# Designed miniproteins, single chains, continued (4), part 7

Each design is a single chain, and the fold is of that chain. pLDDT is the mean over its residues in the fold that is shown.

## One batch from the design tools (miniprotein)

Design m12208
Fold by ESMFold2-Fast:
Structure m12208 (fold): chain A 68 residues (1-68)
Amino acid sequence: LASPGLANARAGYGEAKEAAERGDKEGAEKSVESARKAFEQYRDTMSPEEAAEAERYIELAEEAARKA
């Protein structure tokens, strides 16, 4: 199972994507913010590979929010 940091990043992307699909830009941006806060909280405990994957999900969440 994914680490807490990676799990939060993945969940944030899912929430941002769903919000963007509804046209809820504010909700999508809120999901990105929450995912970033969780990432910073767990950053030092993640492996380099997990951190890279989490960053990728956060980037995807940001793109979804931007398109909303």
Scores: mean pLDDT 79

Design m12209
Fold by ESMFold2-Fast:
Structure m12209 (fold): chain A 89 residues (1-89)
Amino acid sequence: KLEEAYELIKKVYEKVLPTWLELGKAQGIPEKEAEFLAYSYGIGKALREFKDDKEVQEKLLEELKEKAIEAGKNEDVVKEEYEKELKKL
C-alpha cells in the first residue's frame, strides 16, 4: 500500500513536473519551488486515493512536511499544518 502510494506520487510528479517548470520559469518561480509544487500535487493525489489507509495517510503527511521544509517553507508553519492534518485522521 505505501509502496503503491509512492509509485503514484512518482508517476504524477514525472507527468506534471515539465508543465510546472515551464509555468514557474514564466512566473519567476525557482526550480526547487516548482519541484515541490509538483511533488506536493502528487502527494495530494495519493492522500485522496488512500484516504481509508491511516498508515499511508500518516506517512504521506510526514513526507509532505519534510519536502516543504526542504523547499524553504517556514518550518514552524509547516509543522503546525502537519499537526492539524494528523488530528483529522
Scores: mean pLDDT 81

Design m12210
Fold by ESMFold2-Fast:
Structure m12210 (fold): chain A 70 residues (1-70)
Amino acid sequence: SPEDKKKKIQEKIEELKKELDELKAKGDELQDKYDQTGDEKTLKEVLEIKKKIEEKLEEINKLENELIEL
């Protein structure tokens, strides 16, 4: 049903938001470590996390738009 589809999309958005919060927390910790150490390996990890955050935000936006159209 349309209501079941809406619920599944909402559940997926909530899962992605939890993943986003975890990525942001990890990114903040890695950024702090990089600021203290200047470790280039840590910088690479910061950049990878930033990329994942952007990808999750795009996924959430797409799902929220799909939810509005239902």
Scores: mean pLDDT 87

Design m12211
Fold by ESMFold2-Fast:
Structure m12211 (fold): chain A 66 residues (1-66)
Amino acid sequence: ALSSDPEYVSKVQLAKDVLALEQDPSLLDELTPEKVQKLKKDFEQLEKTDPEAVAYAKSQPLKLLP
């Protein structure tokens, strides 16, 4: 079930941000390599601890993201 919990929303947003970076590599020009590595590590942990939040992010249409 979907949750209105702010922590869950933050986890979904992290997954969406990583997915957006994978689809548009030009966004990497605004980030340092260190920040990119941190996002990937945080995403890998999220897939292990909260796979449902990652699945929900993937189900959302990316055309709604900036």
Scores: mean pLDDT 69

Design m12212
Fold by ESMFold2-Fast:
Structure m12212 (fold): chain A 74 residues (1-74)
Amino acid sequence: MKEIEENAKRLKEAALENVERKREEMLEYLMKEEGLSEEEAEKAVEEAKERALKEAEKAAQYPELVDRAEEKLL
């Protein structure tokens, strides 16, 4: 079923966009508050990006559950 693949692509793109949008804030937080080096902070951001992609792929299998979870958090 192609719909799951299309949902996965869309959610992965959204996850990547969200991580990039928050990248500077995350780097600043990790370096200033957590005391990480720039290299360690960059690595942590990349790990967060990989996790977001993995979660997006999982969520694409149950798009209705994702929508309901968002409504519950609102």
Scores: mean pLDDT 70

Design m12213
Fold by ESMFold2-Fast:
Structure m12213 (fold): chain A 74 residues (1-74)
Amino acid sequence: MEEVEKLLEEFKKKGKLSDAEVEQLKQLVKTNDPQLFLNILKTAKEQDALKPGESLPDSPAKQAYLALVAAQRA
C-alpha cells in the first residue's frame, strides 16, 4: 500500500497524474491485488527511464496500467 502511494505521488510530481487520478487509482488498488498494481506502476516508471527505441516487454500488467491511465484521462 505505502509503496503504491509513493509511486502515485511520484507520477503526480512528474505531471503524469492529477490529484483526482491519484485518489481514483488508490480506490482501484483497494479492489484489486495491491502487488499487481505495484508491479504495474514500477513497470511504468521504468518505461519513463528507457532510451528511445528501448521498451519493457508488453505484459498484461503493463497493458492494464496503460488502460487505467487512458480511461482516467478520457
Scores: mean pLDDT 58

Design m12214
Fold by ESMFold2-Fast:
Structure m12214 (fold): chain A 100 residues (1-100)
Amino acid sequence: SSMDEKDKELAREALELAEELLRKVKAGEATVAEISEVIRRLVEIAEQLENPELKKLVVELTSEVLHIAHAYVTRDEEALEKHIRELEEILKRLREWLEK
């Protein structure tokens, strides 16, 4: 991989934060404060990423976490299930980037 070590570390942090949040959301254990903190950190990570494809992936991941937050607070089970599936697909693509 030709990525800077900094981009790999930031991408790994984004992956770990999103995977942990997803586990808590699926368990019904996520708090609004925890979701908000994950969103804040993902935005900071996206701003620091130099690789445009990684930046796009983390921006898309942040967007899906925002949709999950809205569905979770409004108790919209259909929207929550949809955005969890979209988040899992982005996480798969992010993992593939880290394996290069």
Scores: mean pLDDT 87

Design m12215
Fold by ESMFold2-Fast:
Structure m12215 (fold): chain A 72 residues (1-72)
Amino acid sequence: MTKEELERIEKGLNSEDPFIKIMGLGEILLLKKEEETMEELRKLYGEYVNNEDEKIVEEMLELAEKKVKELK
């Protein structure tokens, strides 16, 4: 893990911004090689880009948090 990766994770986990938090959780998922979860997150992000529905952001955050919790 690089210093830059660790800083992004720490900043993400402490952020009030759901996207920054998802990015930090995503770095952990990438390090753990959780490709299926990352594909699901990318699909949800694609849906958000088209619809701008905040519910999709909530679903992304819940998925990322749940999976990271299962890995610890």
Scores: mean pLDDT 77

Design m12216
Fold by ESMFold2-Fast:
Structure m12216 (fold): chain A 102 residues (1-102)
Amino acid sequence: SEVAEIEKQLKSDDYSTRDAALKRLTTLPLEEALELIEKLANSKDPRTREAGLRGAAALSRVETDEENLEKLRELFEKGAKSKDPNVSMVGQYGLSVWNEVK
C-alpha cells in the first residue's frame, strides 16, 4: 500500500528519500497520515520517532481539525522532552510549526 511505502521511505537513511516521503504524506487522506505518524512518533527507536515527528510537523501545516491539532501538539511536546538530541530538536521544531498554524 502507499502508506507502507511512505513508512519505509520515512525510515530511509537517505535525506532526499525522506523529504520526498514527507511530501507524499501530506497527499494521503488525513486519517491515514495521522495513524502513520502517531505510530512512528510513539516508537521506542529514536530514528523512527524522529521521522514520525517530522511527518507530524508537515501535517500540522495542512490539518484544520482542532482535536487532531491538539494530538499533534502532544506528540511534539513529548518529543521535545526526549533525551535523544535529534528527537528533542524535531519536537521543538514541531512546536514552532504548530504555533505558526494557530
Scores: mean pLDDT 82

Design m12217
Fold by ESMFold2-Fast:
Structure m12217 (fold): chain A 60 residues (1-60)
Amino acid sequence: LELDLSALGPGDDDARVQAMLDFARELGDAEAVAVLQRVLAGRATVDDAFTYLGAKYGAA
């Protein structure tokens, strides 16, 4: 599975987080889902989610 965020503009952080959340749900990665849900709830930053996913999937 590939996550392609190149179609999203720099101002579409919520859309990027939503795309990442959908991807994490498809993978069944409960930890990634929890991190991304915290970002959408305003309890973590988009950068925190990107750092987490980059470390785990080599995408950051």
Scores: mean pLDDT 68

Design m12218
Fold by ESMFold2-Fast:
Formats: structure tokens, sequence, C-alpha cells
Structure m12218 (fold): chain A 81 residues (1-81)
């Protein structure tokens, strides 16, 4: 379905950003990856809001974004330690 395709795309992009933060060689590189992820989350939330997906599907996508952002912030904090 279009929903399953979109969900897979979002998961793939989130994993790429998380990988970039985890493998960053400096705090500056980790910050750039986190900034890019935050922009992706903001843009994706807008796309979800404007989509014809059901409310439960929108809730699942937003929960995925919340979880990804939370993990990204934790990984970034670990780079600064």
Amino acid sequence: SSYDSYLQQVETQLQAFLYAIRTAQSVAQAQAALDALQQFVADTRQQIANSNFSQSQKNQLNLLLDTGLQLARQLYAQKQA
C-alpha cells in the first residue's frame, strides 16, 4: 500500500540519520547529522498532516518520528560525553 511504502521510506531515512550520528568522527559532524534529522522530522510531520492516511496511521508515523528523534538526541549526547 502507499502507507506501507511511505512507512518503509521514513524508517530507512531515520536509520540513515541515526547511523550518521553514531558514526560521526566529531561532535560537529554529529551536530550536522542531528540538525538534518530534525529538519527531516519537521518536513515529514508536515507531509503526514497533509496526507490522506487515517488518523491511526498518522499517529503511528508521528510516534516513529518521536522515537527516532529521541534516540538521535541520546546518541548526540553520548558524543559530547
Scores: mean pLDDT 91

Design m12219
Fold by ESMFold2-Fast:
Structure m12219 (fold): chain A 64 residues (1-64)
Amino acid sequence: MKVGKGEADGHKAEVVIEGDEVEVTVDGEKFKGSGKEVAEKVLERFGEGGLKAATGAYGNAVAS
């Protein structure tokens, strides 16, 4: 299990990677699925700022 956190444009994100599944929490709202599916849902719900926070958190999780 890999975990990372990120913040951008006033949004806070945490990413948990477990095998082929990604779980992302943005501002307390949780999304689960493939990296692509989660990225699309975050963009739809929180816009580019939320996606930026989630992308940063994902990079930090991969680096952990």
Scores: mean pLDDT 82

Design m12220
Fold by ESMFold2-Fast:
Structure m12220 (fold): chain A 111 residues (1-111)
Amino acid sequence: MVSAEFVEELRRRVLLFLRQNGRDRIPDVEATAEELTRELVEIAELGKTDREAAKKRLKELIRRLAALLGLTVPDSDIERYLDDLVDALVDEDVERFFTILSALLGKAAER
């Protein structure tokens, strides 16, 4: 089980991220943030017992998030960052997770 502090920090950072990056594309930002937070918590818990399953779920989530933001991210770029992103979630390091995610999505936005 992940800590309550991790869940609350993750919820705040997801909402902030969506407000900054998806403002005009997401019709219900709060509902989308709650859904993504729930999925990221599940992936963090899964990663503590089954790393490969966590990586698979996170890749799918990142693909959906990229599509929601109007970005095209190659699978190879996602795969390059997957281990570090899963490690950040397993370590309950929300700041590191969003630093890595922003680098991945920023690279896509520069194309």
Scores: mean pLDDT 82

Design m12221
Fold by ESMFold2-Fast:
Structure m12221 (fold): chain A 73 residues (1-73)
Amino acid sequence: MTATLTVTLEAGADPLALARAIAQAARDAGLDVVSVTVDGDTITLTVTGSAEQIAAAVARIAALPGVASVTVA
């Protein structure tokens, strides 16, 4: 399936460093990362994979220092 992950960063976080870490966490969960967009404190990923892989990626991303929240659509 295809999903959009919207990640909100904590104040003072480095968005470029976190974009790399977030994309890697998604790949480590087995997702294919189609696109990554950085807009201020918000990082949006378009990913493809199973529902289980998406859930695993959300958990990994939410555990990263500097991540405030993760939303799936």
Scores: mean pLDDT 85

Design m12222
Fold by ESMFold2-Fast:
Structure m12222 (fold): chain A 71 residues (1-71)
Amino acid sequence: MSERVQEAFAVFKEAVDAGDDARAKELAESILSSLNEEDREQFAEEAIRYLESVGREDLAAYVREIVASLR
């Protein structure tokens, strides 16, 4: 995973762990729209895997919808 994707994921994870859904969604949109296709797929895969592991299927679905809209 690229350093940029690692940093983006760390910031996203912090918002998710804090329970700040509004910030997590805003960060997901900003990150996914700003990354190139390769880094976007890596970020999405890592984020979805983490979200499913912590029972946040709602946020995982949101990330999937953003990725689909950017294809």
Scores: mean pLDDT 83

Design m12223
Fold by ESMFold2-Fast:
Structure m12223 (fold): chain A 80 residues (1-80)
Amino acid sequence: VEERLRELAREVVERAVAAGELKEEDREEVVERLTEHLLALLEKAIKEGTIEELRKKSETMDPFSKEVTLEILRLAEELA
């Protein structure tokens, strides 16, 4: 699970670097921080049963946050 979240974090960070929004030298640090954040969101969704609530909240998020949240929800559903 952590490896899948790290892969997602890497894809997100690579897009940011390619867009010039993130410096290449900060890539690995941001990947690790994002991975920790995504893991915490996944654990909370599973533990508290908030999968449905997060799905509804994703509708009001910006496109980037929505994409990330939907991927977290997909992983939570696979593990539930």
Scores: mean pLDDT 72

Design m12224
Fold by ESMFold2-Fast:
Structure m12224 (fold): chain A 85 residues (1-85)
Amino acid sequence: MKRTERIKRIADTLYKNGLSFIEAARKAQKEGRDKAKELALRYAEGIVHSMDLLGKEAEELGDKETAEYIRKKTEKLRAEIAEVE
């Protein structure tokens, strides 16, 4: 469980960073900074892909609980990205 606990902690950090980029994208949109919005969303999408890989690693290690935890957070990020568009 030590390795899956570490994976979970990394996923938590990535999730926090993803939310920060989504917030930056919303701020850029309100300020009319289209290029900044696009860049922030690209970074958030990159984080989603990284979290998907971490979820797969947790599943391969046999920790279904950690894999499901990461999957749910990844789905939340995807939904928030879709709302900003």
Scores: mean pLDDT 87

Design m12225
Fold by ESMFold2-Fast:
Structure m12225 (fold): chain A 65 residues (1-65)
Amino acid sequence: MRELLERVRAGEISAEEVVAWLETLPPEEALRAADRLGTLAAIAGRDDVVAALSRHSRELERRLP
């Protein structure tokens, strides 16, 4: 997680790669990770990541009761 946050801040990772990593996690953990990543991406001005995470979080929420 920490290394992924650093890569998002540094611009070293694409929005697609962030979403792909979240898909390796259980849905509940993925939602928590998406919230943390979304906050950091917004602070870092990574609008591409913010948009992708918002879209993916809605999909994850549909997978949970």
Scores: mean pLDDT 78

Design m12226
Fold by ESMFold2-Fast:
Structure m12226 (fold): chain A 59 residues (1-59)
Amino acid sequence: SASAAETLQAAIDAALTVRDQGREAAVAAGKEAARKSGGMDEENATRAGIAAADMAFRL
């Protein structure tokens, strides 16, 4: 199973790979990665996706 840190890193990596497609795409990619890696529910995956997108756009 993935740790919280591994799940967040996967979400950030996913957001970075689609960053050029815009913020909404980055959030969606991060959210999907959090669901797959961490088994997160909808609400927690959404928060992880938003955080990952924010980090991707600050890099």
Scores: mean pLDDT 78

Design m12227
Fold by ESMFold2-Fast:
Structure m12227 (fold): chain A 61 residues (1-61)
Amino acid sequence: AEQLASENIQKQKVAILVEGYTDVISALQNGIKNVIVVKGAEDKEKAIKALQAQGIKVIIA
C-alpha cells in the first residue's frame, strides 16, 4: 500500500495526508491513490517537509 502511494505521489507531485485509516479506505474507494496516513504532530511535520523538499504539493485532509 505505502509503495503504491509513493509511486503515485511521485508521478502526480501531489500527496494527500490524512490522520486515520478510515480516511485512506474512503479515498481508495473513490480512486484516490496518493493518500498517506500520518499520526502525531511530529511525524506529520517531518512527512510534510520531506515531501515539499522533493517538490511535492501536500494537501492535509
Scores: mean pLDDT 72

Design m12228
Fold by ESMFold2-Fast:
Structure m12228 (fold): chain A 88 residues (1-88)
Amino acid sequence: MSDETLARIEAAVKRLADNPGVTITKDGNTVTITYDDDEEAGRAAGELRLLLLEIPAVDVKIDGNTLTITLKDTPEGQKILDIFNKYM
């Protein structure tokens, strides 16, 4: 994973965490992001999903307004989990 990709992931996570219409929850290695009909939250979630789809250490699923991210037990997965921990 490139430093640029990691920085873009962090920026998208920060935008989601800063949005009052967004709920981010974590259970072990699974992160669930739920957002209302907020256009900015939807855009940030969509960007995060596209970035994570290119990373083999991450399984990402979208169902309506819920984004579910499962991080594998890898160094790349841990770096992404650390980003979520920083903003939760």
Scores: mean pLDDT 81

Design m12229
Fold by ESMFold2-Fast:
Order: structure tokens, then C-alpha cells, then sequence
Structure m12229 (fold): chain A 80 residues (1-80)
């Protein structure tokens, strides 16, 4: 799966790459039954991206967490 690669891209030096990675994680995990292992890997990284210095990356992370929903939302709330 590309989830591990997208999580790595959230640490890319280019904020455009970080924002795109956040959006792709949100889209890829927006399905009805995303694997729990992918949620546990992606959601903490997206929560950290909410504190990114770039406002577009922060916005992309917020949108991604909203798209993931369900178990991802519960995990994100436990980290905030």
C-alpha cells in the first residue's frame, strides 16, 4: 500500500508535497472500512501536520481528518 510512502511525504521539505500527501491520505482512507493499521499509521501523522508551519498543509491535514471519519476521528480526538 502507498500509505507508508504518503506518511513519509508529510515530512518532505516542499510544503506543496506535504499538502498533496495529506490530501491523498484523506482520500485513500475515506472508504467505509480502511485497514486499522493504515488508520493507526496515518492519523497521528496528520494530527502532527495540523501544526505544520505552512497554512496550506494545515488546511489539507484538517480536510484529510474530516474525510477519514469514524475510527480515525476517535483516534485523532484522543491525540488532541
Amino acid sequence: SGVEELVELLSDPDPRVRALAARLLGLGLSGPNPPQEHIELAVPALVRALSDPDPEVRAAAREALERIGGEGRRLAESLL
Scores: mean pLDDT 83

Design m12230
Fold by ESMFold2-Fast:
Structure m12230 (fold): chain A 66 residues (1-66)
Amino acid sequence: MELRVVVPESLREEVERLLVRMHLEGLITGARKLDETTYRVTAASEEAARRVTEALEALGARVEPL
């Protein structure tokens, strides 16, 4: 499952730390910066994608499926 994540500049460091944690927990298999505010995130499964979306949106990021 691929997700587009749009990050407010003020939350960039918090989102990057959360992405590292989610990768270590096996919820995501990869994350790539597309531009200054946008990441492409690959979730390990549909269930992982839901958890990833909930966690990122709780921080104030916007998440949409690709």
Scores: mean pLDDT 84

Design m12231
Fold by ESMFold2-Fast:
Structure m12231 (fold): chain A 74 residues (1-74)
Amino acid sequence: SMMELKRENARKAVLAAIELLKAGKEEEALSLLDFAIRKYGLEVVKEAYEENKDLLSEEQAKLVEEHFEKQEKK
């Protein structure tokens, strides 16, 4: 379905952003997340993040979560 395709694409974008964060490419990772949010929606991207956040360090998870909070306030 279209919804399943959106969730799968959001998951792939989140996993790619996680790999960028692990490589120290924070700006590139957040830019990729912003692209995914614009294309798939914040809620779908947050769902994919919650399913995969254990792949991140505590510091990296905090960075992503603070970024999502900034997106919700705009």
Scores: mean pLDDT 85

Design m12232
Fold by ESMFold2-Fast:
Structure m12232 (fold): chain A 95 residues (1-95)
Amino acid sequence: GTYEKLRKDFATYLRQALHYSEDFVNQFLELFDRVVSLSPESSHQRIAGTLKELAVSKLSPTSTLEELKKLTKEDLTSIHGVGPKTANLILEALE
């Protein structure tokens, strides 16, 4: 379905465009699934776009989930398109 295609396209972007490790890609997909679960009112497309921007702006191919978990609310809200509500959802999904 549309969700599975979006999830697959997101994973492909992380692997092929950003050169993330397979383990990190799988953990980032789990984060995507959790954010979707915490915000059923939000567009899956918008969530995927926000997490792509996070991956581009705050992370690198050598990043780990533990480094991702060290991001502050201020770090997340400095990302273009990420407001306080979205930052809180990402932080909750990482706990």
Scores: mean pLDDT 78

Design m12233
Fold by ESMFold2-Fast:
Structure m12233 (fold): chain A 89 residues (1-89)
Amino acid sequence: MKEKIRELLEEIRELAESDPAAAMRKMAELVRLIAESDLSLEEIRAFLEELSEAMQAMFERMDEAQLQEAAALLEENIEALKERQAKLA
């Protein structure tokens, strides 16, 4: 699991420059893998901290248009989650 988490972090960094949408999808996958992992709390904390640093570096490298596209993709994901939650209530 640890190796796969590292691989996804590297993919996110690489995709941040060429495909922000793909980078965001990989980020969601990484968060899910961490949540499902049998890693210790200390290991999880370290990976989440590294993910936060990767996100910051990614956003710092993106131009305004790329950031707008990433924000729109996140907004769609949030809206989809709200719709699913409403159907379960």
Scores: mean pLDDT 65

Design m12234
Fold by ESMFold2-Fast:
Structure m12234 (fold): chain A 61 residues (1-61)
Amino acid sequence: LDEVRRELAETQEELTRLVDDYRARTAAGELTPEQRAAREAEMLELAQRRVELQQRLDALE
């Protein structure tokens, strides 16, 4: 239970950091199209994990 809560919090923080970094680097023109695709895939993976962890937590509450 506590492990799921910790993972959810960590996943949310990591997703927020990646989104903020992606926005900053995109605005600065620092990312190639290939790097942008890789970052978007990583953000999607974390978003999916966040949803899964939230559903698990909701089932255990």
Scores: mean pLDDT 80

Design m12235
Fold by ESMFold2-Fast:
Structure m12235 (fold): chain A 78 residues (1-78)
Amino acid sequence: GAMLDFSKVPKEVARAAIRMLAFEGRWDLAREFAKEVGLDPETEVPQARFDFLTGKDLPSAETLLEAWRVVEEFLRRH
């Protein structure tokens, strides 16, 4: 929505969103999203893939829902 500032997205939600984009194979979008939220794409995207494959630091259902909403807004702008 018009009021969403990506730099203010909680880092937990941002990392969950990167994991979701990475899971969908949208690697370039995952890197762009990481930059928009102020994270290092070269660190966060490989880490998200590793965490996803190993089941480490699984986001809560609430965090995943917030991440999904953030991803949908990001995709509307890109």
Scores: mean pLDDT 76

Design m12236
Fold by ESMFold2-Fast:
Structure m12236 (fold): chain A 100 residues (1-100)
Amino acid sequence: DVVAQTNALIDQMYADGYISPSQAQAWRADLAAAARNGVANVQAFYDMLQQFYDTVVNNIQLPSTDELRDTMINGDDADRQQAMRYATIGAYIDMAQRDR
């Protein structure tokens, strides 16, 4: 049950202090929306949250805005999807830090 796994991941990140109560609530709403669109969308959301969690726990340096822009221009479809994912993760990190 990917929905239950995703909820458990959100709860773990909140318990560990990596996200705010408002971010956890927003992500639970996003999970509910993803679940309405099918299990593949829930899996994609789970994978993105796992990458976010790994990034914040290990202080992984994300690509710069200029590097992501270059990928959007010169990359293939998979490269562009990953660049958008990095941009989303960066935004989530900024939100989580601001809420502290």
Scores: mean pLDDT 78

Design m12237
Fold by ESMFold2-Fast:
Structure m12237 (fold): chain A 109 residues (1-109)
Amino acid sequence: EIEEAVKKALELLEEVERLAREAGIREDLIERIREVALKAIEEAKEKGDVKKAFEAVIGAIVAVAEMITRKAVSKAEYNENNELVSVTLTGVPERLRELLERALEEYKK
């Protein structure tokens, strides 16, 4: 259900923000990531698109990972229907990888 999906996406986004602060990322950059993710989650809610809500969270996780490592560290794979099937992060804290796995599990439902 879209309401439950939005709630879970927002909870995951809060955990991403907390890890970003713990990693020493500047508040202005965290605010930019949050704004982009919240806009995408709002659009997902309006369209009833559960997958899009979790794609927004995955995007936030990737952005935080790139800021921590100062480089692109993600590999994303898509199926024939342009649905995300996997994302791999390297050189990031284990907790951020765990958040990515949780977001991908919700996306795949």
Scores: mean pLDDT 81

Design m12238
Fold by ESMFold2-Fast:
Structure m12238 (fold): chain A 92 residues (1-92)
Amino acid sequence: KLSKKELEREHAKAHTVAAILRAEVDLTFKLRPDIPESVKEELENLVSEISTLVKQMDTALKNDDYDTLESTLKKLNVVIDKLQDLLNQVYA
């Protein structure tokens, strides 16, 4: 189980990572305008899910709900991995 300070640090990192990934997807749409519409939709959906999970982490931290914060962080990492894998496939 992560400490409260470790979870607070991961929450702060999550905001930064979400912002970087949003910018990377926007850049991808400019550099790869010929990617299938289904792939563009999947990238947008993954970025939207990341934003939603980060907001859920904000709420959990505000409520001192560290169990929900940790479980939401685990979900966030899975979605980030999916987005990074899809971006790597686009640039292959």
Scores: mean pLDDT 88

Design m12239
Fold by ESMFold2-Fast:
Structure m12239 (fold): chain A 78 residues (1-78)
Amino acid sequence: APLSLPAEVEDGEAALEAARRAVEDAIARLPGAELLSLEVKEDGDSYVVTVTVKVPELPDSPDGGKVLTGSQRVKRKK
């Protein structure tokens, strides 16, 4: 998975902070990667985190130089 999110969060603010922390950690491992957008949406008893990252073109990588979008669900703590 692109993000290391917790299994559950207290609220939407906690979900956003956890997502931001996970994205910062992931980007730190990818030189030249840039966060384009980070969105958290409430979906019933869960939060859907959607992240879009721009990865630079890498000379040694056939998969370099593209925009990647991923989503991950985090449950709300009751």
Scores: mean pLDDT 71

Design m12240
Fold by ESMFold2-Fast:
Structure m12240 (fold): chain A 66 residues (1-66)
Amino acid sequence: MAREEVKRVARRAFDEALAAGQSIDAAREVGFRAAREMGKRLGLSESETRRAARDAFEEVVQERYL
């Protein structure tokens, strides 16, 4: 559950940054910050938080290319 919440928050932040015209690198930074904040609140490790954020970014990129 907690990992999926982190992934959802990272995905949303990353997707919104891309929609606003930010670069992929800038959008990843925004998404990772959102993931880290949520992961800390939910007691996830740094490694779990980073993995969840990475998975979210991969999903958004795939959806954008269709």
Scores: mean pLDDT 79

Design m12241
Fold by ESMFold2-Fast:
Structure m12241 (fold): chain A 62 residues (1-62)
Amino acid sequence: ALAHLNLAKVYAALGQDEKARQSLARAFKAGATPEQFEALAAELEKLGQDDLAAAARVLARA
């Protein structure tokens, strides 16, 4: 879970949207918590990645 969350941040910072989204999905499947997705969403917003931040918040509520 944690490794996939970290990969999502790295890919988002590199502008690799598809790989960032795949890493978010893998984090969810691996049991990342709602709190971890909310923390990641806040970091993604600071990077200007608002669409990815919104995707992370959807997963936090699923």
Scores: mean pLDDT 82

Design m12242
Fold by ESMFold2-Fast:
Structure m12242 (fold): chain A 59 residues (1-59)
Amino acid sequence: NLIEMLNKFSSKSLGGKKVKTLSGEEGVVIAEGENFVKVKFEDGTIKSFEYAAIKEVLE
């Protein structure tokens, strides 16, 4: 399935990337689940977010 392969390549490989949340917080993705990401912020805090709560991938 071409669509499944493309989606797996582009949309679910956020691990280690810097992201910005809808609240304007920036952090690094340290873990991914089927419906969530765990983001470590600059202050060392780790929080879980839904994919929809991620505004941008900054790398």
Scores: mean pLDDT 70

Design m12243
Fold by ESMFold2-Fast:
Structure m12243 (fold): chain A 71 residues (1-71)
Amino acid sequence: MEEEAKELREQIRTLAGQAVEAINRGDVETALRLVDEIEELSERAEKLGDFETSEQGRRIAATLRKLAESV
């Protein structure tokens, strides 16, 4: 259980970095796809009882979506 939560947190962090790179390139389609994946991982974290990771992931996804829409 703890290892699964740690893996989800690491995956969210990796996808967030990739989404930022996509936004910097003006690749809005890729950025929005990565945001959707972060939202899915955040839902999985909530189902595992990791509400902190879930909340952080949703916040990251919301921020990245706004940045992508501003490109």
Scores: mean pLDDT 83

